# Ledger of designs, part 30: designed miniproteins, single chains, continued (2)

Each design is a single chain, and the fold is of that chain. pLDDT is the mean over its residues in the fold that is shown.

## One batch from the design tools (miniprotein)

Design m5011
Fold by ESMFold2-Fast:
Structure m5011 (fold): chain A 63 residues (1-63)
Amino acid sequence: SNEEIFSLIKTDPEFAKEYIKIETEAAIEIIKAYLEGDTAAIDKINEEADQKIQELIEKVKQK
């Protein structure tokens, strides 16, 4: 959830760093897809970013 992500960003510097990296890379790819007119790629990029964020949350919780 967004609340959980926000809490982890505030309390875990490594989570914050990796989250920013995932979101930044996804944002760049979304902008590229938008400029190329490939709006269908945006859904895939978002799904891949969401999966990476979920895996990151699970890894932090296992520490």
Scores: mean pLDDT 82

Design m5012
Fold by ESMFold2-Fast:
Structure m5012 (fold): chain A 87 residues (1-87)
Amino acid sequence: MPEPTPEQEELAERAAELGVEAARSENPNAIRAAFLLLAASVDLLMGDLDTAIESVRAAAELMAGDPELQKRAEELREEIERLKEEQ
């Protein structure tokens, strides 16, 4: 198994934390977004940045009714896109 970079690990932890917070929401769309964020965490640890970006983007769209969670998902997506451009 390829060893994740420290930056991939940090972003994966942020995705997992956001996913746990979304899962605590009473909004069914935010709960659905939680699964995408947890999947993105795994993809980041595996080095699949493209799939992680798409999962976080889809999660942000699902969280349109929760502006704070949506903002955090968009910020996470931008950081993953930045990491991809540097690799």
Scores: mean pLDDT 82

Design m5013
Fold by ESMFold2-Fast:
Structure m5013 (fold): chain A 91 residues (1-91)
Amino acid sequence: MEKEIDIKLYNVTPEQIRELAEPIAEAILRNTEEDEKVVVHIDVYDENGNLVKSGIAVGDNREAAAEATRELLEKLANSPENTTVYVEHHH
């Protein structure tokens, strides 16, 4: 009943991270069940494969997870390197 989703982004700009917010949220909605707790891990790597920032989005259901993921990606786009962002949404 809990689902983990791992997303790895390579050599992306802040603008590209923002542009991915809606497509990734829609993918979560399509690939999870309504009442399923979802944990989304997002790792951002530079052009050399070094981890530069990470994020975790948690939703107690599918829609909460999609909303948390949209917020996470916007925050990751705006965060400095070597940061970890956490976003949690409840219904």
Scores: mean pLDDT 83

Design m5014
Fold by ESMFold2-Fast:
Structure m5014 (fold): chain A 76 residues (1-76)
Amino acid sequence: MMTKENLKITEEQFRETLAYIATLPRSEAIKRLKDLIKALRRAIEWLRKNNEPEEVIKFFEKMLEEAEARLKELEE
């Protein structure tokens, strides 16, 4: 089960990943964001299959939305 402590660590790792991607050339950043989005979608599917709390699912959906928003900004 995902704990609140695990969610905090996951958010910190997500933020660090986004910061790293921001240092990359645009083409590499786009590729890395697409990979991150794919990984987040798979994680959400896994969480739903394991009947994780709605709070946990929404947390990952929020991260997915942020990653997708960043991808759209780069593809402008």
Scores: mean pLDDT 81

Design m5015
Fold by ESMFold2-Fast:
Order: structure tokens, then C-alpha cells, then sequence
Structure m5015 (fold): chain A 122 residues (1-122)
């Protein structure tokens, strides 16, 4: 649920700031993405995906973003998920998939009338 997800994010960020990446990865294992999605916590799932990208856990970041893309109806959250997934794809050498996701995010940004850069911020 939301309060547990927020605590995990805060503690994982502190671990990363301290350079303790192993502790950050262990903290993120306690995150229940499906339970968070079921209560509409999609922004928290994206925050977790960003932390996975920072930790080099790119496949886990992709897993988190996929959940948002499948279950959220919010176009801003979908665009943010696409941008986070594109970064993970680029780091994995999947440049074609990364470009496709960035183009989809740009299309959503145009439909919403907002700069793409606003969607990259929390």
C-alpha cells in the first residue's frame, strides 16, 4: 500500500545517497508493485522504476513501467513510464525499443500540450 511504498522509496534513496547500493536493492525487494497498482499508486511505482534505473537494475525498471502502462489510464503517467523504460532500454542496448518509447511519449506530450521535459519530472 501507499505508506509502505513511500517508506521504501525514502529509505532506498537514503541508501543510494550513502553509496550503499546493495541495501537499496534489498529495500526494493519489499516493494509490492501489484498491491500499489491496485490502489492507484502509479506515481510511486514510477519512483521505484527510477530507483531501479539508478541501481543498474534495468530489467526491474522495465517490469515496473510495464505495470503502469497496462493498468493506468492517466496519459501523463503513461508518458512518464515510457520515458523511464526508454532509459532502461538504452542502457540494455535496446536502442530501437528506446526510440519507439520516446516517440510515443512525445506524441502523448503533444496531445496534452505540455513540453516533454515536464513529463520527466515527478
Amino acid sequence: PLSEAQKIILEAKRAIEAGDFERARELLKDFDAEATADVGGFQLILDIARLYNELGEYEKAIEMTRLVLEKSKDPKLKARALLIRAEAYEKLGKYEEAEEDRKKAEEIAKELGVPLEELEEE
Scores: mean pLDDT 86

Design m5016
Fold by ESMFold2-Fast:
Structure m5016 (fold): chain A 73 residues (1-73)
Amino acid sequence: SKEKEILLELSKRQFLALSDAVAEAFEEALEEGKKNNLSVEERTEKFLEELEKRKPELEKEIAKLKEEAEKKI
């Protein structure tokens, strides 16, 4: 059904948004780690910090994707 297809597409898009946020946070932590010669522990802390910074925008994106899907159902 159309509803099932919309919900499946929503799940895929939400997963991709999360995946992109994780990749961006990792890339930022890697860049700063190399530039500042950070320890493994410091690089891990930077990665978690970058994930936390992206959480509000990720939550907004997920909410927007849900609203767009609900309008199509």
Scores: mean pLDDT 83

Design m5017
Fold by ESMFold2-Fast:
Structure m5017 (fold): chain A 69 residues (1-69)
Amino acid sequence: MSLEELVERAAEADKAGDVLAANNYAAGIALLAQEGRVSREEVLEAARRLEEWGATVAAKSLRNGAASL
C-alpha cells in the first residue's frame, strides 16, 4: 500500500470514528518511513494534510510515529 492510499484510508477511518483503524493506518505510514520508502518530511506533510481535513486522531498518531523516526 502506498503513502497516499494509507493517508486516504486513515482519513476515512477518522471520519467514521474508527480510532483503531485510523491508528493502524498511521502506524503503516510510520513503517514505510522506517523502511526508507518515504521520508520523515513526507510523513509530516501527510500529518499536516490530515489536520487540514479534520482527521485529528490520524494526524496525532502520525506525528507521534514521526517523532520515533
Scores: mean pLDDT 82

Design m5018
Fold by ESMFold2-Fast:
Structure m5018 (fold): chain A 86 residues (1-86)
Amino acid sequence: LSPQQLKDIDEAMVLITVGVAKASGISDEVIEAVERLYEEGLPVSKLPGALAYAAVKTGDEEETPLNKKLIEKLSEEELKLAEEAL
């Protein structure tokens, strides 16, 4: 894969993550915070975990087994970045 193809895949994954979040009723505040984290350099693979963490912390989502597994993929530093973005 070329560098451009990798970037296109990353941007598609951001759009999918945001679209699923909107469809799930997650607040615009949480979604915008996660979009800012991506712009600040959070890897696309960590976006679902950051979204799950932010949504659980704001009360938009309950801590489900899936959300817990996604959050566990984040480092303590990445969790702090997600919290600070809110």
Scores: mean pLDDT 76

Design m5019
Fold by ESMFold2-Fast:
Structure m5019 (fold): chain A 90 residues (1-90)
Amino acid sequence: SELEELLERALRALEEAKKLDDAEEALELLLRAQAEQALELGVLTEEQVKEAFARYKEILKKTKIEKEELDKKIEEEERELREALEELRR
């Protein structure tokens, strides 16, 4: 199912982000994955995706986040996505 593929892709992005040592780099990876997914689904145009990504980069420059706090949020999101995938596979 398309939804299952989307959830698996989101889970992979979270797993990759956790492997990074830098919080800003991890957030950029997650935002890029979400932007690519929105473009693929036709939810946003290519121009809108580019503008959104530029805005997020500016937010990342102004926001200092600790990797430990980010990892905690990623783990919570991973848990929710895994539960959603299990429900879809029933």
Scores: mean pLDDT 74

Design m5020
Fold by ESMFold2-Fast:
Structure m5020 (fold): chain A 75 residues (1-75)
Amino acid sequence: DPLKDKLLELGSRINKLIDDGLLTEEQQQELKKVLEELKPLLIELGKLSQDEYDEITAKLLKGIEGVVEIEKKRK
């Protein structure tokens, strides 16, 4: 499934950037690019099976929570 594969890829890229600490301007720009690619795909989530939806949303949520925690610690 191209949609599932792309969403899992984007989720993996977000989580890798979190693991790498989002320390450089280049890493922050890469996160912005990944989020811009993700936005139009979020409207397609309804095309996934329940199992695929649960797997993908768990991975994306983990990445987003990681970004929020890093941003809070910078302040």
Scores: mean pLDDT 75

Design m5021
Fold by ESMFold2-Fast:
Structure m5021 (fold): chain A 74 residues (1-74)
Amino acid sequence: MSRKEKLEKLAEALLELAEELGDERAKRYAQQSLEFVKQGKLEEAEELAEKAARLLMTKDLDRTLAIVQEVQEE
């Protein structure tokens, strides 16, 4: 997968997890990351995805790490 495709998949997966866990802040970061991926702003998208993942790790470390690793391995 391209860097853009990996970031889009990561942002979508983090958004789904944020919605399941009820984390509105992580949800906003994941939504903004996905929007920046669509704009071709990959560095900004990656920063926002990292912020979403960091918040989600405090609520569900194992599932958040599984998402991050799965996307990086493809």
Scores: mean pLDDT 82

Design m5022
Fold by ESMFold2-Fast:
Structure m5022 (fold): chain A 95 residues (1-95)
Amino acid sequence: ALDRALELLAEAYEQSVESIRASVERYAETLLRVEGLELPREEALRLALRRYLERALAQVDADLAAAREAGDEEAVERLEELRRKFEEALRALEE
């Protein structure tokens, strides 16, 4: 369900699916080049999207901790919703 994961990520960033796909494709190309990996295109895209989502979740968790310390309730609500959307996208990727 690569396409569903891309749709959910596009909704999370309020971007087009085409824009998100292009960004993930660029990341996949960089990942294959930097890590010296030889993978079929679809597997490279899934790996890139998975690593992107894992990194995005780690970043949102760090931002959420900072927002809670600052008492920024609006930022906490926004970041919790963003985390939920990233978790849904990662789950969809495995389907």
Scores: mean pLDDT 82

Design m5023
Fold by ESMFold2-Fast:
Structure m5023 (fold): chain A 87 residues (1-87)
Amino acid sequence: SELQFLHDLFIETMSKLIDGDRPLTEEDLERIRELAIELVKKNPSMPIEQAVVLAAGEVAREKKIDPKSLTLEDLKRIAEAVKKEVE
């Protein structure tokens, strides 16, 4: 799936760029959701899945989160929540 491909790319890319060791929290997931909604509203042509991954990368970088703690299921849940908000 598109989201699985983006998740694999996220882990590979962000693990090289972020020296993060703490696990993802529920507050981090909420921040990713909020930022993804903002990105889609500012650029409606952007695919929701891409906005979610970009938001996840920004939050992981800012808060030194271990990229491996972000699961495919987390991304699916966030993408679904963003779709409900922007549709």
Scores: mean pLDDT 82

Design m5024
Fold by ESMFold2-Fast:
Structure m5024 (fold): chain A 79 residues (1-79)
Amino acid sequence: KRYLGIVSFDVPEEKKDEMVRNAVEAARPHSEAVSTSVTGDQVTVSLVAPTREQAEEAIRAAVEAIPDATNIRTSLRPL
């Protein structure tokens, strides 16, 4: 059973590309797939991992990579 992790956050325009890149690069080693969606100041990083443990590690790594982000929200569910 796979797991879907989601990290959503707000970031100012000047740091958007940097924070998106940092979150994706940090999550990638712990996930099978990573995708991003950007709407205005809001960024959503979605990741798929083969285990709950790997999904939790991917979420943690992504959050640690975006220290300048605000309103960070995370969720994790089985697929």
Scores: mean pLDDT 84

Design m5025
Fold by ESMFold2-Fast:
Structure m5025 (fold): chain A 74 residues (1-74)
Amino acid sequence: SESEKTAKAVGLALRVIGDDGSREGSALALAIVAYSSHSDEEEAFAAAKEVARRMGLDDERAEEVARRARELVA
């Protein structure tokens, strides 16, 4: 269900931020939530990458964060 998907994403994000309070860790946590908020995989990945870029990461690091968010949500 959508509520279960949201709960899992939030749980993962809290674990990430608890383990890594850096900008990259915060970007990954937000990317996990952003990825889980979209039903289309292309839109989900783009949203996760955009969140990481807005957190100040370059394109390469933002793509890596989006890939990690996708792997953690799967």
Scores: mean pLDDT 82

Design m5026
Fold by ESMFold2-Fast:
Structure m5026 (fold): chain A 85 residues (1-85)
Amino acid sequence: MLDEALELVEKARKAVEENAPLEEISELWKKVAELLNKVLSEEELEELEKRVREIGEEGRANNLSKRELLLKVLDEILEFLKEKK
């Protein structure tokens, strides 16, 4: 499951980088969220949600686009999952 979650997050990140349609990105994001709920504990999910929230706040303060914000969020999820291995 953890390796599957990593592969899916990397796939989502590539889709965002390649400017895939927002509908495709949204579907990949839903699949990422479903896998994270299966792989991570409640405590780990809360820690990740806090990091994602901080990225969201900084991104809005810096006027980042939705795609730039998604890339930063996906990068944080990748780093978080790698640290849990």
Scores: mean pLDDT 79

Design m5027
Fold by ESMFold2-Fast:
Structure m5027 (fold): chain A 61 residues (1-61)
Amino acid sequence: MEFEERAKSMTPEDLEALRRTIEELEKQLQDAKKNNLPKGYIDRLEQEIRDARRLLELAEK
């Protein structure tokens, strides 16, 4: 519900920003795994990436 509402209001600039955010989060996740950061931090990053990707898919359809 919330992701669908946000996706409906996204501009092309918002979509570009979201794609960049996903790339940055994926790099942070890779670095976190390499540095053996706490599982909770890694799980949070993975969840943020899933949420961002879901939003992007809904916006792009």
Scores: mean pLDDT 79

Design m5028
Fold by ESMFold2-Fast:
Structure m5028 (fold): chain A 77 residues (1-77)
Amino acid sequence: SLAAAVRANTDLALEALAAGRRDAVAATIREAQEAVENEEATIAEMVALGVSEEEAREAVRAIREGLERLQAAVAAA
């Protein structure tokens, strides 16, 4: 699912941070912030690409959860 792909990307970003690749994580955080700040537009874009509204909303929730995890990890590092 799209939400599963988002969670997998978050896990990869957390691994990158643990490996010292902080620049890659900063880019991921910025992209996640933009998607969350423009939640309804992000959902509309996903639906236009053939994703169901339910799946799109689950994906945005996964992005928000990932953003929180990445921000906490960066603050702890």
Scores: mean pLDDT 84

Design m5029
Fold by ESMFold2-Fast:
Structure m5029 (fold): chain A 80 residues (1-80)
Amino acid sequence: MLSEEEKKLVFLAELARRMIAVMDDGLAAGLSLEEIRQRLKEVAEAFLKEHGLSDDEDVVEEAERLITHLVNLAEQRRAA
């Protein structure tokens, strides 16, 4: 059985996977970096609400770090 901390890690891994897909779709569609960032925020907020984690500060902070990291990766991939 997963501990509560392990469940949060699994949740963050699923969130990351969904956000990576949104980033890839946005890049393929030719969206701006600002539009990709906006879509990543919307997906993260919706996913947190679906799972009742909107008030979990640790998870919210990790989601914000992931958004920043993915936008930076999108910029690098767009420049390549």
Scores: mean pLDDT 82

Design m5030
Fold by ESMFold2-Fast:
Structure m5030 (fold): chain A 100 residues (1-100)
Amino acid sequence: MRSIEAELLAMRAAADPARAAELTREAVALDPESVRLAVLFAVLAGNKEAGRAIAEAVAADPELRRLLAETARELRERFRENNMGEEVVETAEFLLEAAE
């Protein structure tokens, strides 16, 4: 279930677009739920490039793609309600579209 190593890999994926796909695959191998953290950190950072790589890393797994889409949708709605800023909301929208 929860793994600190998976959480650290997910945070690193959101910060490093060049390695985001590799780090996301490693994180989800340890804990599939780490997809939610990778999405959260990419959205908070406004990092669409990392977001794209994260979406590509999970595209082949329907369950991981579902977790990504659910998390992106939840974050889009929540951050709009809390006026978190356009960049953050746009990044959540981008990830949701990439998962479809």
Scores: mean pLDDT 81

Design m5031
Fold by ESMFold2-Fast:
Structure m5031 (fold): chain A 92 residues (1-92)
Amino acid sequence: GAAKIQEIKDTVASLSPEEKEELYELGLELALSQAPNEAEAEEARAAFAAMSEAEKEQFILSAALWAEFGEARNEEEARLMEKIREILEKAR
């Protein structure tokens, strides 16, 4: 519900710079794992490298929301989503 989304937003905003960087890296790995081929993965890597700080902050929030409400398509996605949830849980 809306209350849970707000809780996640508040948790992400409260993360240390180190926790935000870890969440960004896990989210990046999760996004790359979803690429259908190497060409798409390369395009994604280039896009991530070009992100502004504001875009990185939005991406971190998106990754956190995906980890809480999304469904893993395979064991690697499940592992990455679990690590993201662990960071959020520790910050609460």
Scores: mean pLDDT 79

Design m5032
Fold by ESMFold2-Fast:
Structure m5032 (fold): chain A 84 residues (1-84)
Amino acid sequence: MSRGNDLIRRGSRLSRQAIDALNDGDSDRAIRYARQVVRIARQLNDLGYNGLASGFLGRASDILRRVGRTRESRRFDRMSRRIR
C-alpha cells in the first residue's frame, strides 16, 4: 500500500520536473527525469497498477518526443499501449 502511493507521488513529481526542464530548455535533465518516470511506471505495473503505469509511460513518451528522442519515445509509447 505505502510503496504504491510513494511511487505514484514520485512519478507525478518527476513528470513535473521533466516538464520544468523542457520549459528551461534543459533537454538532458528532461531526458533524465523522463527515464526515471519510466522506471516508476515499470514498478507500478509490477505492483498491478496497470492504468497508472500506462499513464506515466505515455507522459514519459511525450516528453522524450518533445526533446527529439523519437526512437526511445516510440518504444515507451508501445509499452504504454500493451500494458493493459
Scores: mean pLDDT 86

Design m5033
Fold by ESMFold2-Fast:
Structure m5033 (fold): chain A 93 residues (1-93)
Amino acid sequence: VEEAAEALARAGAELARALGAAGDPTGGTAVALLAIGAAFDALRGASPEEVERAARAAADGGLALAEASGDEAARAAARRLAEAAARLAEAAR
């Protein structure tokens, strides 16, 4: 769980950087906060359902913002965030 939570937080920060570079620093900050929130929920012992819901929100939000940006680096970072979110949801079970 700890390793998966750290990976999600890192992926969120990477997407935030890519979105900021693409001209959406506000969207980048929002995604980073969602990713940190999901990681924190997992580390504090929230239910698997709560962790899955939070991780999915981070992944879905990140993918939507990356697609809207039209930036390839942001899309690649959003895919990595979605993969990290899925791993966190699995690790929380």
Scores: mean pLDDT 81

Design m5034
Fold by ESMFold2-Fast:
Structure m5034 (fold): chain A 57 residues (1-57)
Amino acid sequence: STEAEALLARAYRRVVEDDDPDGAAEDLREAFRLEGVPEALRDQSVRVAVRHFLSQR
């Protein structure tokens, strides 16, 4: 969805440009919810995504 895509893009910028991984985690959790990631996998998916974005710094 367009909203999930915008949240994902903002999360990436928060990690890579703004040094705000906590704000990025909130955006990612909402994006994954909108994209239908199962609730049981959301926290793990957020952690993996934040770590991946941090590796791009």
Scores: mean pLDDT 84

Design m5035
Fold by ESMFold2-Fast:
Structure m5035 (fold): chain A 58 residues (1-58)
Amino acid sequence: MKINDVDELVEKSGLTKKAAEFLLKKYGYVYVSPYDGRVFSSEEELKRFLEKDPAKKL
């Protein structure tokens, strides 16, 4: 999911408001995994993460 709002990024990722503001100032927008809230700078990185089964190694 593409996110450019601080409050939405905090809600989706669990980051602090300060960390969310920093990332959005640096990148303008970020992508968040809907499954674990991990933040990525590009859609391609998010897609590669999702394709590689984040639960494969327990």
Scores: mean pLDDT 74

Design m5036
Fold by ESMFold2-Fast:
Structure m5036 (fold): chain A 71 residues (1-71)
Amino acid sequence: LTSLSTEQLQAGVDGLEDEMDEAIKKGDKERLQRIADESKQLGKAAESNGDTELAKRANEIAKRAEKEIKK
């Protein structure tokens, strides 16, 4: 899969958390869809690296973004 380091995965997840809060407040559904897709990719990469906590955080971001899109 994508060869991302734990540090890169951590930075990616942290960035998506910040971006998601902003997108939710603005009701930006296009950005929320992007966040959901990117979070799923990061979660899969984190699982492949054995970073279960990062994978959990990424998957939670994806679920929240998808839920906000459906509102």
Scores: mean pLDDT 80

Design m5037
Fold by ESMFold2-Fast:
Structure m5037 (fold): chain A 91 residues (1-91)
Amino acid sequence: GLKTALEIGEELVEKKIITEGQLFAALSLGDKATQEEIDGLVNVLADPSASEIDKAQSIVALAALGEEERVLSVKENLPKPLQELVEKFLT
């Protein structure tokens, strides 16, 4: 949910993985997503060509939407810093 998304997002900004603006953009996606948009966010996490920034924003948006189980299902495909955050806040 939103609280978990904020906690993950705050740590991502502190680690300089994303900016404050990128965090707010991800949270905005988490408030307005269709099922197609949710599927797109999950696909970013599984995409080896996606940037760490894109993956970080997708985690925040999915967490805000309450789609934590979908993030967990692809966590092994994430860069180690993002995997650690997912394990810390979503388990």
Scores: mean pLDDT 83

Design m5038
Fold by ESMFold2-Fast:
Structure m5038 (fold): chain A 72 residues (1-72)
Amino acid sequence: MEVEEAKKFAEEMAKRYNEGADPKELIEEIEKKLKETEDPEAKKILELEKEQIESFEYMRKSIDKLIEERKK
């Protein structure tokens, strides 16, 4: 996968995430593309997108847990 293809793919994943797609499926698709990608720059773009989705989901889950703990 070339850098421009990686950018397009990352943008598509970000758009789908914003539209409410399952973050687990998006991460899985990114990991699959990472496995098929040999270009180091393209790989970094895909890794960054994966990290963004994972980080945002981790924050959301952490906030939900904190709210639940405070309710109890």
Scores: mean pLDDT 78

Design m5039
Fold by ESMFold2-Fast:
Structure m5039 (fold): chain A 71 residues (1-71)
Amino acid sequence: AKEYVEKALEAVEAGNLEEAIKYATEAIKELLADPSVSVGLQMRMLAALVSAYLGELEAAKETLKAVLEEL
């Protein structure tokens, strides 16, 4: 999960929305499959994915950074 969150953050910083959505989607899949991950962290990762879909790159960046700090 952490590697995909890092790649999603790098894609957001590069302005690459398609790659950001791709890696954020892979990250949430892994976080949802991990029983050690809190529901709060899963919801925060979903918020990052939604922000990326809406083109809100700064919001997506801040949320991805927060998720990465908790991983």
Scores: mean pLDDT 80

Design m5040
Fold by ESMFold2-Fast:
Structure m5040 (fold): chain A 93 residues (1-93)
Amino acid sequence: TPRQEELLKFLILNLDKDLTQSQIASALGVSQKTVTNDRSEIQLLSGFSALEFVKKLSPQQKQLLLLGKVEARDLAIDLSVQEGLALIKQALS
């Protein structure tokens, strides 16, 4: 959703900052409950927490998401494929 995209963009821009949920909610102009719900939905759809999802994105993927050229859903599918390939490589090693 547009609000989930804004949360992910905010996390990308602030990855180096140890921000509390209260600070994130204040910066986005929403309640802490809204942030909790959006994080839960992102985890349900991607299989990763919102912060881990953002950390797993390549620099190019982060830039595309920030520019609105790609949706978080498409990136979540790509990350799921990458995780599957990583597990296969570990099993074959």
Scores: mean pLDDT 70

Design m5041
Fold by ESMFold2-Fast:
Structure m5041 (fold): chain A 60 residues (1-60)
Amino acid sequence: SRLAAQLIAASTGLSLEQAARVVELAAAGDYEGAAALLASHGVDVTPEQVRRAVEEGSAL
């Protein structure tokens, strides 16, 4: 979703393209890949935190 990508970009400093990639990985269930991409940009999150965010914000 565009809104999820925009929120991630705004909160993390990632480009919209990188934030969209994080959303794609998380939507596909690749929480480890999403967390790793975030970590490469200085955002230290666990795969469990990514999964929880997707579950709580599934409408975003």
Scores: mean pLDDT 75

Design m5042
Fold by ESMFold2-Fast:
Structure m5042 (fold): chain A 92 residues (1-92)
Amino acid sequence: MDETIEKVRELVRAVLAGDEEKVNELLQEISKTGSEKERDLALAAVTAAVRYRRGAPLEEVIDFLKEALKNLGYSDEEIERFVEAFREVLEE
C-alpha cells in the first residue's frame, strides 16, 4: 500500500509536469509489480490529474477519483489515503 501510494504521487507529479515518458514508465512499473486493480487505480489517478491540469475544478476531480476507486472495490479508508496523497501533490 505505502509503496503504491508513493508511486501514485510520483505518477501524478509526472502528469502535472507534462512528462509523458515518465508517466508511461511509472505505469509500466505499476503493471509489473501490482495487480490489475492497482493498475486501474494508477490509470484513474492519471485521468484525474490530466483533468485537473486541463482546468477541471479540484472537487470534481476528487469526486471522480473517489467514485473510480469505490468502483474498483477499495475501502473507504484506502480511498481517503489515496485522495490525501493526490491532494498533497496538487497543493505542491
Scores: mean pLDDT 80

Design m5043
Fold by ESMFold2-Fast:
Structure m5043 (fold): chain A 81 residues (1-81)
Amino acid sequence: SQEELDRKATEILSRELRKFIAETKLDILKETPLSSLTKEQLEKLAAAYRKALEELKKNNAPQEIIDHVQKELAEIEKQLA
């Protein structure tokens, strides 16, 4: 069902973001401006989003969720440029 796919997509993203939080000791679940992050933290956050995106695509997540995660990744990559 759509609800099960949405739940699995959220689980995948949350898992990758938890890895980022553990590595950086930042709570990005709170509203943290990307401009306040170091280059190293931004690179780790981008890597977490890329891994989440890869897993979402492998699990045939809804396109709307994939598009949302890609948009978030693009904003992170923009801060790295």
Scores: mean pLDDT 72

Design m5044
Fold by ESMFold2-Fast:
Structure m5044 (fold): chain A 61 residues (1-61)
Amino acid sequence: MTPEELRRYADFLARHLREQGKPELAEAVRAKADELIAKHPDGISPREFANEVARVIKYYQ
């Protein structure tokens, strides 16, 4: 995923999580996406992004 694609997808997930009453998890997902963009300016694989999001979800349940 390009940084732009990752940011758009993170925005989509964050909106969905807020609608489900999980605003703290939504902010955590957004923060994780920004962190990954900073570390991988050339992009990251969809699998790596999914694994990092899964770790965030596991931490917040």
Scores: mean pLDDT 79

Design m5045
Fold by ESMFold2-Fast:
Structure m5045 (fold): chain A 66 residues (1-66)
Amino acid sequence: SMIAELAEQGLLALGRRGVPVDKAAELVETYAKSLGAEVEIKIEGNTVTITVTQDGKTVTRTIELP
């Protein structure tokens, strides 16, 4: 999913710039909402699970932030 990929890249880019992971998640969720997608981000330490729901399709990605 393009939106899941953009969410992942956005979180990684913000993390590399030292943005706190919870704030990065809020920014990414806001952006995805502007594109018509629902994004749920679960944060456990540096592990982030991104769940994107768009047009009845759900895609889940798990990443580790720097």
Scores: mean pLDDT 78

Design m5046
Fold by ESMFold2-Fast:
Structure m5046 (fold): chain A 75 residues (1-75)
Amino acid sequence: SSLTEKIIEQVKALSKFLLEKAPSFSKEEQKEILEIFSKEMKELIEYLRSKGEFEAAKEIEEIGENFKKELEKIM
């Protein structure tokens, strides 16, 4: 749906924003951001899968995996 596409776009935008701001945070704050973002992505993936939106769930999973990978390079 168009709403699901907008949610995915907003998640991508948030991921980009957090990665751009990450160097301004302490290592403890960076770890907290990673934990919160990972938890929220996992809950969103579970929700989308429960609704049969498997392609959207996979895209959110890929965004979450990329976020973790990129943030760990900064940490």
Scores: mean pLDDT 87

